# Ledger of designs, part 84: designed miniproteins, single chains, continued (3)

Each design is a single chain, and the fold is of that chain. pLDDT is the mean over its residues in the fold that is shown.

## One batch from the design tools (miniprotein)

Design m10901
Fold by ESMFold2-Fast:
Structure m10901 (fold): chain A 73 residues (1-73)
Amino acid sequence: MEEKIKQLIEAVKNRDFEKAEEILKSLTDEELRAALQAIIDEFGVEGALELKNRLKDPELRQRVAAAIAELSK
C-alpha cells in the first residue's frame, strides 16, 4: 500500500492524471480512503478535488468524491 501511495503522489506531482486514475482503480475502498488521506495531507482538500475532477471514469470519480467527503468531515 505505501508504495502505491508514493506512486500516486508522484503521478499527481507530475500531472500524470492517467497514471493516477490507473492506480486509484486498482485500490479497494479502504485503500482508496488511505490514499486520498495521503493526497489531502500532501496537497490539501483542493488538490484532492482537482484530482477527482481530472478523472475520466465516472464510477471512480463518484467513489473518490464520497471518500473526500467522508475524510473532510
Scores: mean pLDDT 84

Design m10902
Fold by ESMFold2-Fast:
Structure m10902 (fold): chain A 69 residues (1-69)
Amino acid sequence: SLEEMAKEVIEETTKAGLKEVGEKLAELILAGRFDEAAILSMRLGAEVAGRPVPSDEELRAKLEEARAR
């Protein structure tokens, strides 16, 4: 369920010390805004890894590549 997905996101981000971002991701998932949730997750991944955060345009391109596989 979407509620179960949202709960898992909160639990995983809380373990990583990122509860506030996890709550925002959960809100997007519950609202059915999966593309926005995916882009936020990619930005977060770059920040946590200490990498430069890609532009929104680049993140949307990565999302489209993932869909094409």
Scores: mean pLDDT 76

Design m10903
Fold by ESMFold2-Fast:
Structure m10903 (fold): chain A 68 residues (1-68)
Amino acid sequence: SPAQQQQVLAQIDELLDRARAEEDPREALRLVQEAGSLAHAAQLSPEQRALVLRRLQEVIDGIMERIA
């Protein structure tokens, strides 16, 4: 349902915000993986999925830069 999709998107955004703030790169990556699992399990539209995947990649890139 649209309400369930919005709830999942809100949970993904919260996890990604937590990942961005997390100083431990291993814990940050765990939060990103949790967000990715929610996105994979959710029945998102192609547009919603593309947006989530872009945000996941941006957060991953930021974490990888910190540990380089």
Scores: mean pLDDT 84

Design m10904
Fold by ESMFold2-Fast:
Structure m10904 (fold): chain A 140 residues (1-140)
Amino acid sequence: DLTPEEKKLSENLLELAVEAYKAGDLRTAARYLLGAALAVDPAVLEDILASGDVVEIAKALSNLLKPSEEDIELLRELLGEEVVEELKEKDPDFFKLLANIVGGTRDVVSREALEESLRLLVETKDLVVGLKPAVEDLAK
């Protein structure tokens, strides 16, 4: 269970991530998306982003927010079984990131906002691929 303060922070960060992504600001979107998934303050997020490694970030998310079977089932419901199984096989780190986003936000943001965010990430994958340069720039 998230505290009321953590729930509000996660919801606000997810909304900001979606807005930044729609505006083409992938660096800001990556920062807010990870903040929402972790339900943590910006200082902890900055330390994780400063790692400069997308795999290390994905591993850190997997360690902090282990997705439950319920989170994975919701991901399947929102994206469809075929899309989820393809992601698991072809890009397991991206799959884990999406499952952790669901686990960290499902109780704090609207279903429509969550579905839209997940769809945008799946359609491009650019947010995950672009995350390493964005992390390197934030670490400067």
Scores: mean pLDDT 60

Design m10905
Fold by ESMFold2-Fast:
Structure m10905 (fold): chain A 86 residues (1-86)
Amino acid sequence: SEEALKELERRAIEEGDLVARQLLFSDYLGYELDKEHPDQTLPADRAKARELAENSTKEELKEIFEKIRQYGKERRAQRLAAVAAS
């Protein structure tokens, strides 16, 4: 949900919510892992997500949110194309 993603962005960027930041980086690392290994289900690196959550700037967080939005759009387009082809 775009609304859920906007709320996560508000908490991560505006409030400095570490839990929100960790959720963002867990999703981001999961998407990167899916992109690199599309034929495997691999767990996100929780320690790396925590480290990134603690050390990332607001500008870096904004970039990561844009990457997640882009992945969401690509996944939705693929699903719609698959349904249309059926």
Scores: mean pLDDT 74

Design m10906
Fold by ESMFold2-Fast:
Structure m10906 (fold): chain A 82 residues (1-82)
Amino acid sequence: SRAQRQAILDALAAKYTPRVEELEKNKDWEALEKLAREAAEELIAAVEPLLDTEKERKVLEALRRVLSGEMDPEEAQAEVLA
């Protein structure tokens, strides 16, 4: 539901926003990239049980492969659109 998705987003924002701000102040771009991947993986895991369609699951799987380095974002977009 919308409320469940919003609760997940709010929880992730509360967890990751302070860490992002600290790393931005330190200009640690490598650590920011790693943190962004960690946040995206946590979002994917939290949203996965809420997916009801094959299309949504395909999109989530493509995102997982991008985060793992198995697939680049351009390849993932092409696979999802196929």
Scores: mean pLDDT 72

Design m10907
Fold by ESMFold2-Fast:
Structure m10907 (fold): chain A 90 residues (1-90)
Amino acid sequence: GLALAAARAAIEAARLVLKTPGADVAKAIAAALAAIGAEVTLEYTGDVAAAAREALAAAELVLETPNASPEAKALAEKARALAAAALAAA
């Protein structure tokens, strides 16, 4: 579903930030943990709205990370769009 797609896009965005030299590693780790939390929330509770909000927060953390790559930012924007669509559909 859209919430799962959002969580996965946010995880991939955070992973790209972690691979970027000079990126804020602590912010990237926080984003990765938030994105994983979104997937866990969806899997264990089925709460699509809660998972989508967590994925949105993770995407925002990636977008706020200094020196995030254009690819990481593109995936974070995709995660935001998917999370917004999931919230609208819930």
Scores: mean pLDDT 80

Design m10908
Fold by ESMFold2-Fast:
Structure m10908 (fold): chain A 119 residues (1-119)
Amino acid sequence: DIYEVQRAILNSLTEGEKLLFLSTLNSPKLPDSEKNAGQLALGAVELLKLGRFDDGLRLLKTAIELLEKDPSLLDEVTEEYIREAIQLLAEAGEHESVKEIQEILRKSSDPRLQELSEV
């Protein structure tokens, strides 16, 4: 599983190396065609685990925005990362951020994204 391999690689990095890598995923210099919703969702999870809630929330919103533009990019593993990110925000007490993400997902035209609002 490529996502498990990506997660294992990220877990082998130092905090500074993770932050540098994760900053490249949401760079304005990176074209949308090179942005991957699954990688952005994984990046959001990793930033949230590091206590970087604002940065993690931004990557999560960007991942959802890409999925709204192209729902075919939504796979089971990306859904799991989005659920994990929402749960991490809730566990951290970031309840307003959770509500914001849930509202974005509820307003989605894709039923799978709407279902993720129930997390």
Scores: mean pLDDT 75

Design m10909
Fold by ESMFold2-Fast:
Structure m10909 (fold): chain A 100 residues (1-100)
Amino acid sequence: SERLEKEREALVEFAPSEEAAEGLRETHLMFAHYNGRAIPSEPEEERIKAVEGMINIILNSSLNGESVLKFLEEMIEKYKDDKKIVELLEKTKKEIEERL
């Protein structure tokens, strides 16, 4: 399935390392599903909800704090042209840096 292949590729695109990608392996399809909805053609509210879904998966994963922060940094780089998404990710990154 080309869609399933693209969904796997989406996770690998954001993973800062093979270890981080493996840490999300059990949830990679759901992460990829949200990534596919966080595209410019989707309404702003739906893009924000999709990114919140991706953040929730990362935060509830078995990843260490450093890998979580690097995932968020990669997401900021990928969504850099979407000001609302960048604002959400930067806010989340600050909250995590203070707790981890």
Scores: mean pLDDT 71

Design m10910
Fold by ESMFold2-Fast:
Structure m10910 (fold): chain A 83 residues (1-83)
Amino acid sequence: MTEEEAIEELQKELGLDEETARKVVEGALILAELQKKHPDIQKQLSTTLDEQQAIELFTRVAEMREEGASDEELIEFVVAFRQ
């Protein structure tokens, strides 16, 4: 599935606006990349979140990366978000 197709699916299934759906897809991809790049901390990055918490987390991760956050800063944020 392309990123565009994933955005459309989230809008349809979850009722998200396009901007929010795009941020969620971007954040999820960033988090997946972090887990692959940092396997030693993959367990700490693995989240069991409800739908609303997942939307908030992924949206914020996408925003932080856009603002130039490092991998380390993103990891610290994700770990803190789960606590």
Scores: mean pLDDT 75

Design m10911
Fold by ESMFold2-Fast:
Structure m10911 (fold): chain A 96 residues (1-96)
Amino acid sequence: AMADELARLEAEKKRINREIAETVRELISVYGKDPEKEKELVEKLKNLLFERDLIDARIASGLQPLTPEQLEQARKNAEKKTKEIVDFVKKYVEEK
C-alpha cells in the first residue's frame, strides 16, 4: 500500500515535470505575442508547480496528510518559482 502510493506519486511527479517543461516551451513561443495565451500558460505553470510541491511535501512527510502550514508553503513556493520562470522566459525572449 505505502510502496504502491509512493510509486504512484513518483510517476505523477514525472508527468508533472514533463508538463512543466512543455508549458515553459509554449510560454517562450507566445511571450510578448499573445497576452491571453501568456496569462493562461502562467496560471497553468503555477498550478503544475503547486501540485509538484504538494507531492514532494507528502513524500517527505512519509505519506502523512499535509498540514495547513505545508499547503500554504507549497502555494508560496509555486508563486515564487512561477515568477522566477517568467523572469527567465522574459530575459530569454528579449535578449535574442
Scores: mean pLDDT 86

Design m10912
Fold by ESMFold2-Fast:
Structure m10912 (fold): chain A 80 residues (1-80)
Amino acid sequence: SSELELVQRFVALLRAGDARARAIAEAIARLAEEVGLSNVTRRQIAEAAGVSVGTLSRYIPRFSERAMRAVITALELARA
């Protein structure tokens, strides 16, 4: 599934020390706790992560609640 591919990609990026992947993943996790996943926008994530919306779209090409959940899962796996 596209979610599994996104988990795998973000785990690899986080383990490789990709600072943008880390900033994006941490921004999504924090915003999900603050406002809930259904209320998180691409603009809020980009601003919180310190990246452009274009950069965010390269990391997460198909933005959705499922994609955000996949990135949070990747962050948890990379910390284990």
Scores: mean pLDDT 89

Design m10913
Fold by ESMFold2-Fast:
Structure m10913 (fold): chain A 82 residues (1-82)
Amino acid sequence: SELLEKAEEYREKAREYNERANRVVEEGREEAERAREELSPEEGERKSLEITRETVMREAELTMKAILYISKALAYENQAKR
């Protein structure tokens, strides 16, 4: 079924975005920790917070894209049932 094939394509895109979101979180955590280690306590805390905020926003954007693709996949799967 072309509808089920399209649904699987969207599920693959969702997996890619979720993997990217996880990578962004890991990289952001490492950057924030490095800032705390390398900078003065005051500067390290400020920089770490900034990195964490950027990371959360980037993660949210990628996760929202994954959710959108899952929604599209579900729509095609539901359509394929009738």
Scores: mean pLDDT 89

Design m10914
Fold by ESMFold2-Fast:
Structure m10914 (fold): chain A 91 residues (1-91)
Amino acid sequence: MEKEKRIKELQEELERLEAEALAEVPAAHEAHAAGDAEAEAAFRERLAELLRRAAELQREIARIEGDEELLAEIERFLERLDALVAERRAA
């Protein structure tokens, strides 16, 4: 039953991160409409961090559940996200 408790804790944290990411959307849209490139860049960095944290939580859940297909998909997503973040920082 420890396994079920851990999955529940991870799901609750994931739900909080998803809500936090959704809350950023209106402000990001306003920054885009205003042409505020600096604010847009800051929102993109914040959303990327939230997406990374959410994916890491989903990866842990997939590991506990033994969902190898989902685990592989999440790992590919994290690799692509890391590559995009690195490319932005190099620019």
Scores: mean pLDDT 78

Design m10915
Fold by ESMFold2-Fast:
Structure m10915 (fold): chain A 83 residues (1-83)
Amino acid sequence: MAAERERRREERVERLRAAVDRLLAARSLAEIDAIEAEMRAEGLSDEEIALARALVFRHWFLGMSDAEIEEEIRAFVARREAE
């Protein structure tokens, strides 16, 4: 029960972290758009893609740390699981 839910949560966190890492590797806006299209094809929601993009831009322009990125990802996943 709880262990299965925690595993699914960690899988979602890992998927979003991977999405952020893919976008962080982008060298141009065209590469960001291509990566976002691939993420949609892989089944990520527009909201998950928007979060990943926002975190990448905050990292690049506002100096957001890796720890803050992980915190925001975990908070997003927790909010989505709370009904």
Scores: mean pLDDT 80

Design m10916
Fold by ESMFold2-Fast:
Structure m10916 (fold): chain A 67 residues (1-67)
Amino acid sequence: IEEFAKELADVLIEEFGVSRETAEKARQLIIEKGEETTLEDLAKVAGISREQAREAVRKAMKRYREK
């Protein structure tokens, strides 16, 4: 969902210091692949570790769910 992808991009910028351009690439990846997006794919696109990608997804899911 596009709303979740937006929350993920915001988390990447705010918590992990990812640039807006790189966060937009991660957002597009989520939109294009949806639930098939792996943590490895996300980590590569965002330039972070797999563990950081896992935390980013967890925080984004929390923000999205609690709206």
Scores: mean pLDDT 78

Design m10917
Fold by ESMFold2-Fast:
Structure m10917 (fold): chain A 77 residues (1-77)
Amino acid sequence: AAAEENHALSEQAREYRKKDPLKGKYLAAEAGSRWARHQAEQATPEQRVEWENLARKFEETAKQYKKAYEDKVKALE
């Protein structure tokens, strides 16, 4: 389920990157965050910290791109 959702988001990000690069980047960062969180849950205690750090980095990136996308949509209204 999580892997299938992540694959669907990655494909959506790829399609949107061609038509709307900002939305594509946001969806790609969300997919990366979900993937890294899933890896952290399955990781050894030593590796878990690295995956949690990667997940936080993707979450911050997704938040930045999401805000930029929302600001762009609002400006077009």
Scores: mean pLDDT 76

Design m10918
Fold by ESMFold2-Fast:
Structure m10918 (fold): chain A 66 residues (1-66)
Amino acid sequence: MTPELAELVAQVAAAIAAGDFAAAEALVAQLPPDLQAVARAAIRRARGEELSEEELRELEALALAA
């Protein structure tokens, strides 16, 4: 992961933790398409939505990379 991309991922995580889903969605739009899917899964999880095992594993991989 590039430093710029890691910074965007960290900002998305911070917005989600703050409950600012509008800011999180705006930041997700700046991510590459592959990471947009994972970031949207993180937002859905934060809203209490059910995630698949694959989505959960991708979220964990993203957290470890950040």
Scores: mean pLDDT 72

Design m10919
Fold by ESMFold2-Fast:
Structure m10919 (fold): chain A 77 residues (1-77)
Amino acid sequence: MEIDERLARVRELFDKLLELLKKKNPSIPDEQIEKTREAFDRYLEALREAAKVNPEKVLAALDSEIDFLEDRIKELE
């Protein structure tokens, strides 16, 4: 499903962003990185549930998130 592919892509990009942030600021505790991942996973679960009601709206939101994350990663590299 298109939404599942987009959700996977957003998760992949978010993980890459967290790795880059940790590399640039190694003083960030590993516990904080893990909590941030958990919060993001809950957000993605909420989007998956929202997709049951309006898949087109969720797809548009995921595309916007992908663009945002790709830009942020590019700025940090």
Scores: mean pLDDT 82

Design m10920
Fold by ESMFold2-Fast:
Structure m10920 (fold): chain A 79 residues (1-79)
Amino acid sequence: MEELERRARAEVAAALREMAATEPLSPETRALLLELADAVEAGADGDTITELMRRLYKEDPALARRLLARFQAIGRELE
């Protein structure tokens, strides 16, 4: 149980860092992605993740929508 949760968080964080490294993003959006990756890996609560996603949506709404879709896909795989 704990191993699956830690693995899921690590995979999401790795995906966010990969996007920050490879996608053509503004410095502000890139910094938010890295902050979100750190929060996910640390197991931050949903309110913290929601606030980071809200800030990301303000900077890059298209990227924020793609991240929401990715989070939904990962969540379904864990069910």
Scores: mean pLDDT 75

Design m10921
Fold by ESMFold2-Fast:
Structure m10921 (fold): chain A 97 residues (1-97)
Amino acid sequence: PPRKRTGVPAPPEEEQLRLYARGAAEVIAEEIKKKLGLSDELVEKLTEALAEAMLSVESGDLDEILEKIGEILREKGVPEELIERILEELRKLFETY
């Protein structure tokens, strides 16, 4: 029989939100990788940008999230042409859900 564990505290809400954002970011970044043929390095940068944007944008507004992703990618040295393509594919993906 499985070990019965009693009194396990729930993770802090902030930690739960960070884990959720990271998990969602990884799934989204992998989908964009398939569509645009991104390198693993670019996928890591996109994953970090997605997670940070989702945690930083309190309104949940898609346009604000996409703007924040673009800012973070520029700071990480991603070319503007590639940022534009990534943001277009992200918009299409989010509009589907």
Scores: mean pLDDT 75

Design m10922
Fold by ESMFold2-Fast:
Structure m10922 (fold): chain A 65 residues (1-65)
Amino acid sequence: SSRDEFQQLLQELSELARQFLENRDSFSDEKRKQILDVLHEANQLLMNNDLEGARKKLEELRKLL
């Protein structure tokens, strides 16, 4: 269901955000800004119920981490 997909994407976003925060000092200032921008965009897409857009942004986020 769309609710199950939303919950899975939200959990993934939370896990990736935690991974970033735990390894924050390993990234350059430029890389940190890029990661934060993608995190913000993924969150906005989830809040708007754009699950496909959120999934793509989370894939981009995984590649940055």
Scores: mean pLDDT 86

Design m10923
Fold by ESMFold2-Fast:
Structure m10923 (fold): chain A 97 residues (1-97)
Amino acid sequence: MEEQLDLDIELGVLSIEAAVLKVTLRNLLKKSKDPEIQKKIEELLRFIDEEVYPLLAQADAAIRAGDVETARGYLEQAKKHLEEVRKKAEEIDKEFK
């Protein structure tokens, strides 16, 4: 079964998505002159660092241990969090008028 390879690929994809979102949020932060919007962006950046990256690290550890079910759980949580951050980043971008 190739499930561990699929999990390694998903971990890589989510890691790239997290990095891209951080770049997007940092660019939005540079464009914003509103302290409230800046604070919201800083909270999203902190959320990626404190919630998303630990889940990706735990997923990697579970993959290396051969714990496929635990790895899937962490990757699913990370994916959900990244989708929520992306939606909030898009909402912030639409507020630049």
Scores: mean pLDDT 85

Design m10924
Fold by ESMFold2-Fast:
Structure m10924 (fold): chain A 78 residues (1-78)
Amino acid sequence: ALEVTSEETKLELARKMAEVTGEPLETALARLDFLLARDDPAAQAAFLQRVLRLPPEEAERYARALASGKPIDAPAEP
């Protein structure tokens, strides 16, 4: 279940990376797979900040969503 949700989040991020970098979707997916294999949320957040030019807070949210299998657009209560 969590892995399936992570797969959807991963695919969405890969599409955005492909658009930003101009690389094929398969290449973007391979980069995300490599990053996820590290199991390092800080490194994942730093990568998203560099590649997608996301603010630190958004990058951390996406990294946690990938690690936990939750959707990137999940509602968050303050």
Scores: mean pLDDT 64

Design m10925
Fold by ESMFold2-Fast:
Structure m10925 (fold): chain A 97 residues (1-97)
Amino acid sequence: MLQVRREAEAISDELEKRLDEARENSESIEEFINRGLELVRETLRKLGVEEEEIEEYLERIRRAIDEVLARFGPSKEVVRSTMSAEFFELVEERLLK
């Protein structure tokens, strides 16, 4: 489990850097969400997740983003934090099982 956790952390760090890039280069929150979800899709594919599971995970992350935006209002920071948190939980769940 320790090795698996270290790999998940390294992958999360890389994704967070790419999400920061997407946030800075996006003109709107919706554009950032779309770019961020695409980065998550690419990362899950690299982790060997099946395409059907990837779509289910992306829908879960999108719902989490929508809920947080409804609660806290429009913020790219909120979207970024939600994407990172949901992605890390999914990776930990998958790699621990």
Scores: mean pLDDT 76

Design m10926
Fold by ESMFold2-Fast:
Structure m10926 (fold): chain A 80 residues (1-80)
Amino acid sequence: LGQQAAELARLAVELAEKGDLEGALHSLDHARMSAQLAGNKEAVEYLTRAKEYVEKAKNGDKSAIKKAIEYARKAAELAE
């Protein structure tokens, strides 16, 4: 579960870097569910923050994408 959450969080980073914001949100939702099942509260918090920033980026805040990537990377580290 932790490894799966980390892999999904890394996939979300890759998708966000390519500008696939919908793909990034989908991957973050799956990563968050895996982290919740693993009992990793810190990873869940960082994944939730990453999702918030991807949603802000979709609404036109270009600066939010960099924050989304940072939070998703930290979540991947915390999950593994």
Scores: mean pLDDT 83

Design m10927
Fold by ESMFold2-Fast:
Parts: structure tokens; sequence; C-alpha cells
Structure m10927 (fold): chain A 100 residues (1-100)
């Protein structure tokens, strides 16, 4: 559920000090799935988004952070990932940022 993945994401950020994500994927039939993961690199983020784009018609990403350093780190990763996300057609994908 969203609540279970949200709990996992918040725990990752609290335990590691690193930013985390909950990725929501919506399929053609309207069914939803959620995945939580740590934001470690642009390469990993692009890989996760590419995999999600193969499975889902719509993707929504919630980003969680608990420090200015973690927020800046996600910003750097998104800048680095930008060209590959544009090539995937994911340049209009919205990232919602949440301080916890």
Amino acid sequence: SYEEELKKAKEITKETGKPSVVLKGTRSDGSESYESFEVTSAEELVKKIREAMEKYERIEIDVFYNSEEARAHVGDILVEAGPELEELGADNLEFEFHEI
C-alpha cells in the first residue's frame, strides 16, 4: 500500500540521512502500485524510471528529505539525470518534494 511504502521511505531517510522516493505507477486499467527506494545516483534513478515507464501509463514521484544537504543532493542528481530523462520522454515527469 502507499502507507507501507511511505513508512519505508521515511525510515530510509531517517536512518541514512539520504533522500528517498515513493514511486506511484498507474496501469492502463487504473490499478496502482507503489515502490520506495533510496536516491543514491542519477544512474539508479533513471533505471527505476525507465522500468516504471515500461509498466505504467502514469508515474508520480514523491521525494523525501530531512536536511538541506539531502535536498541539494537530489537536486544534483536530477540535473545529472536530466538528459537521459528527456531522451526517455520523462522530462515532464513531476517530482514533489517533502521535508520530514
Scores: mean pLDDT 84

Design m10928
Fold by ESMFold2-Fast:
Parts: structure tokens; sequence; C-alpha cells
Structure m10928 (fold): chain A 61 residues (1-61)
């Protein structure tokens, strides 16, 4: 769709200018979408969120 094409173009432009920031935002967005899918499972969503935070920060939350 036009909206999907627009988002893809913006993501590519951001990645070209600031790869590190664009990759982090992309990762965070994908992770949030996955965790939102798990949120109906409550405990599973919390466990996944905690594991993701430790993977990114290297510290206990």
Amino acid sequence: SAEEAYKLALELAKTAKNKKEALQKGYDGALKSTLDGLSSGGDAGRAAGRAARQAVTGEEP
C-alpha cells in the first residue's frame, strides 16, 4: 500500500543517515509489536519484556 511504501522509504532514509539510531528504533518497534501480541498472556509478556531489556542493557531491571 501507499502507507507501507511511505514508511519503508522513511526507514531507509533514516538508516542511510543514522544507521545505529534507525536500527535501534526498528528493533524496538518490532519487539513492542511482538510483546503486545504476548500481553494477553500476561506472564509471558512480562518475561519477554524483562529478557529483552537485559539483552539490550546488560543489567538486571
Scores: mean pLDDT 61

Design m10929
Fold by ESMFold2-Fast:
Structure m10929 (fold): chain A 82 residues (1-82)
Amino acid sequence: NEKFEEYKKKAEEYKKKAEELIEEGIEKPELFAKFGENMRETLAYLNSAAAEAPEEEREKIIKEIEELAKKYKELADKAEKL
């Protein structure tokens, strides 16, 4: 499925950008805002990929969404408190 592969690729691109921002220091307000944008795009594209995925792959993507959403929330909460 061409859409499935495209959405997975977009999710990986935004995830990489979010991870690069964490390395740069998301405690900086400008980087935190950009991190939030890339985090939202990552989760949005993973949800789109899940909708287009075969059943077995869909379950794996849903699990990845849950894990990333939790990780991103913990990182965002930590950055706001610092």
Scores: mean pLDDT 81

Design m10930
Fold by ESMFold2-Fast:
Structure m10930 (fold): chain A 64 residues (1-64)
Amino acid sequence: SAALDAALRDLLLAAHRAAAEGNEEALQVYEETLRQISELGRQGASDEEIIAVLEAGIARVRAL
């Protein structure tokens, strides 16, 4: 979905920006978020559920 693609892109950009600014934790948050959505996908989770996890990951990165 367009919303899912946008959320994935936003997470990637936010994590890379924070890491470029010296925040090493951003890459760990990124990897943890991707692990969570991978597991949700295996369990047949909806796009809405996956987007919610991505949005939480973006918020965590932006709070660093």
Scores: mean pLDDT 86

Design m10931
Fold by ESMFold2-Fast:
Structure m10931 (fold): chain A 85 residues (1-85)
Amino acid sequence: MEELEEEALRSAVKEPGVTREGVEAVLESLRELLPRLGEEDVRRLLRALAESVRAFLLEAARLLLARLPDPEAQAALRRTLASAA
């Protein structure tokens, strides 16, 4: 549940390359939802979701940067933020 998501985020921040695996987990969840939606709903959802995911990642990065005193974790998140821009 929530603890599992937190663990995935921690792993993504600690190890180089793990961020990609964390994103893959989220994408797998999205892929699981797609077959349950109609084609028109999928198209509309994908457009809205792409923008929402970007906003979510930027906001999550800001929250983590503000709450984490660890400069190594901050550096990793800053690179993600720069890529999302």
Scores: mean pLDDT 61

Design m10932
Fold by ESMFold2-Fast:
Structure m10932 (fold): chain A 56 residues (1-56)
Amino acid sequence: MDADVERIARALVERVNATGEVPTVALAEEVARELGIELTPALRDALLARGVVDEA
């Protein structure tokens, strides 16, 4: 789980820096899909708790 959180968080930060997109749950789901990771509720909650995803 922690390794998946780190992978998604890193890719999400890179996406935001490259495109200027807001780091929403929807964007995190898209990034996770590109990495071949299923964004489970637990994984989503972990990303929210780390402050890398905005509840916009």
Scores: mean pLDDT 76

Design m10933
Fold by ESMFold2-Fast:
Structure m10933 (fold): chain A 80 residues (1-80)
Amino acid sequence: DTVEFVEKSLEKIIEAVKKYPNAKKGIEEAKPEIIELAKKKDYESVITKFLAIKDGAELLGVEEAVKVAEETIEYLKKKL
């Protein structure tokens, strides 16, 4: 299930950035919109959201969040 995969990826990223309250809050607030985009099969918009998350994680040096975002982007690209 693509929606379940996206949701689990967001949960892993939130856990990885938990030491950065502003980043954690930003992703938690964005999660409902990203899940709705995934339910609509708007994978291009979901990829755009994960690219922004990846860029933020790279700036924070959170390697695990970068990795999860990249894996999620690659998975979604195969669905296009």
Scores: mean pLDDT 89

Design m10934
Fold by ESMFold2-Fast:
Structure m10934 (fold): chain A 63 residues (1-63)
Amino acid sequence: MAADRRAAQKGGAAAGKAMSEEGNRTGSETSTGKGEADGARGTMTVTPEGIFTEHEGPGGRVG
């Protein structure tokens, strides 16, 4: 539970920072290509909570 609290807050901050400097470039390229193929391929990793591990989006690629 303590880790979830930190991970949730870090997820928001990391997404914001990545979009601003690091992830906006790589995320846009990788996310759009990977996310689209993800659905078409049918090779998807879904967590028991119903979250995809390799879905399009900077946060989705975290794992």
Scores: mean pLDDT 44

Design m10935
Fold by ESMFold2-Fast:
Structure m10935 (fold): chain A 67 residues (1-67)
Amino acid sequence: GAKEARDRAAAALLRALLAAGASAEEAGRAAQAAFPLSEEQKEVLKEIAEKLKEIGDKLEKELKEKR
């Protein structure tokens, strides 16, 4: 449905922006600006962005600690 298609498009944009070096917060804001998201969808994307940031921060810390 439209919700799943919009969520996939937002996730694809988030992944592309993160791959380009954007922060999870910047990627989340860009996705919201590009897609007319509901408040529920904005909250879900915020949670996803926060989880991605946590994973990224943890990976960065582990790489630095092992060097």
Scores: mean pLDDT 67

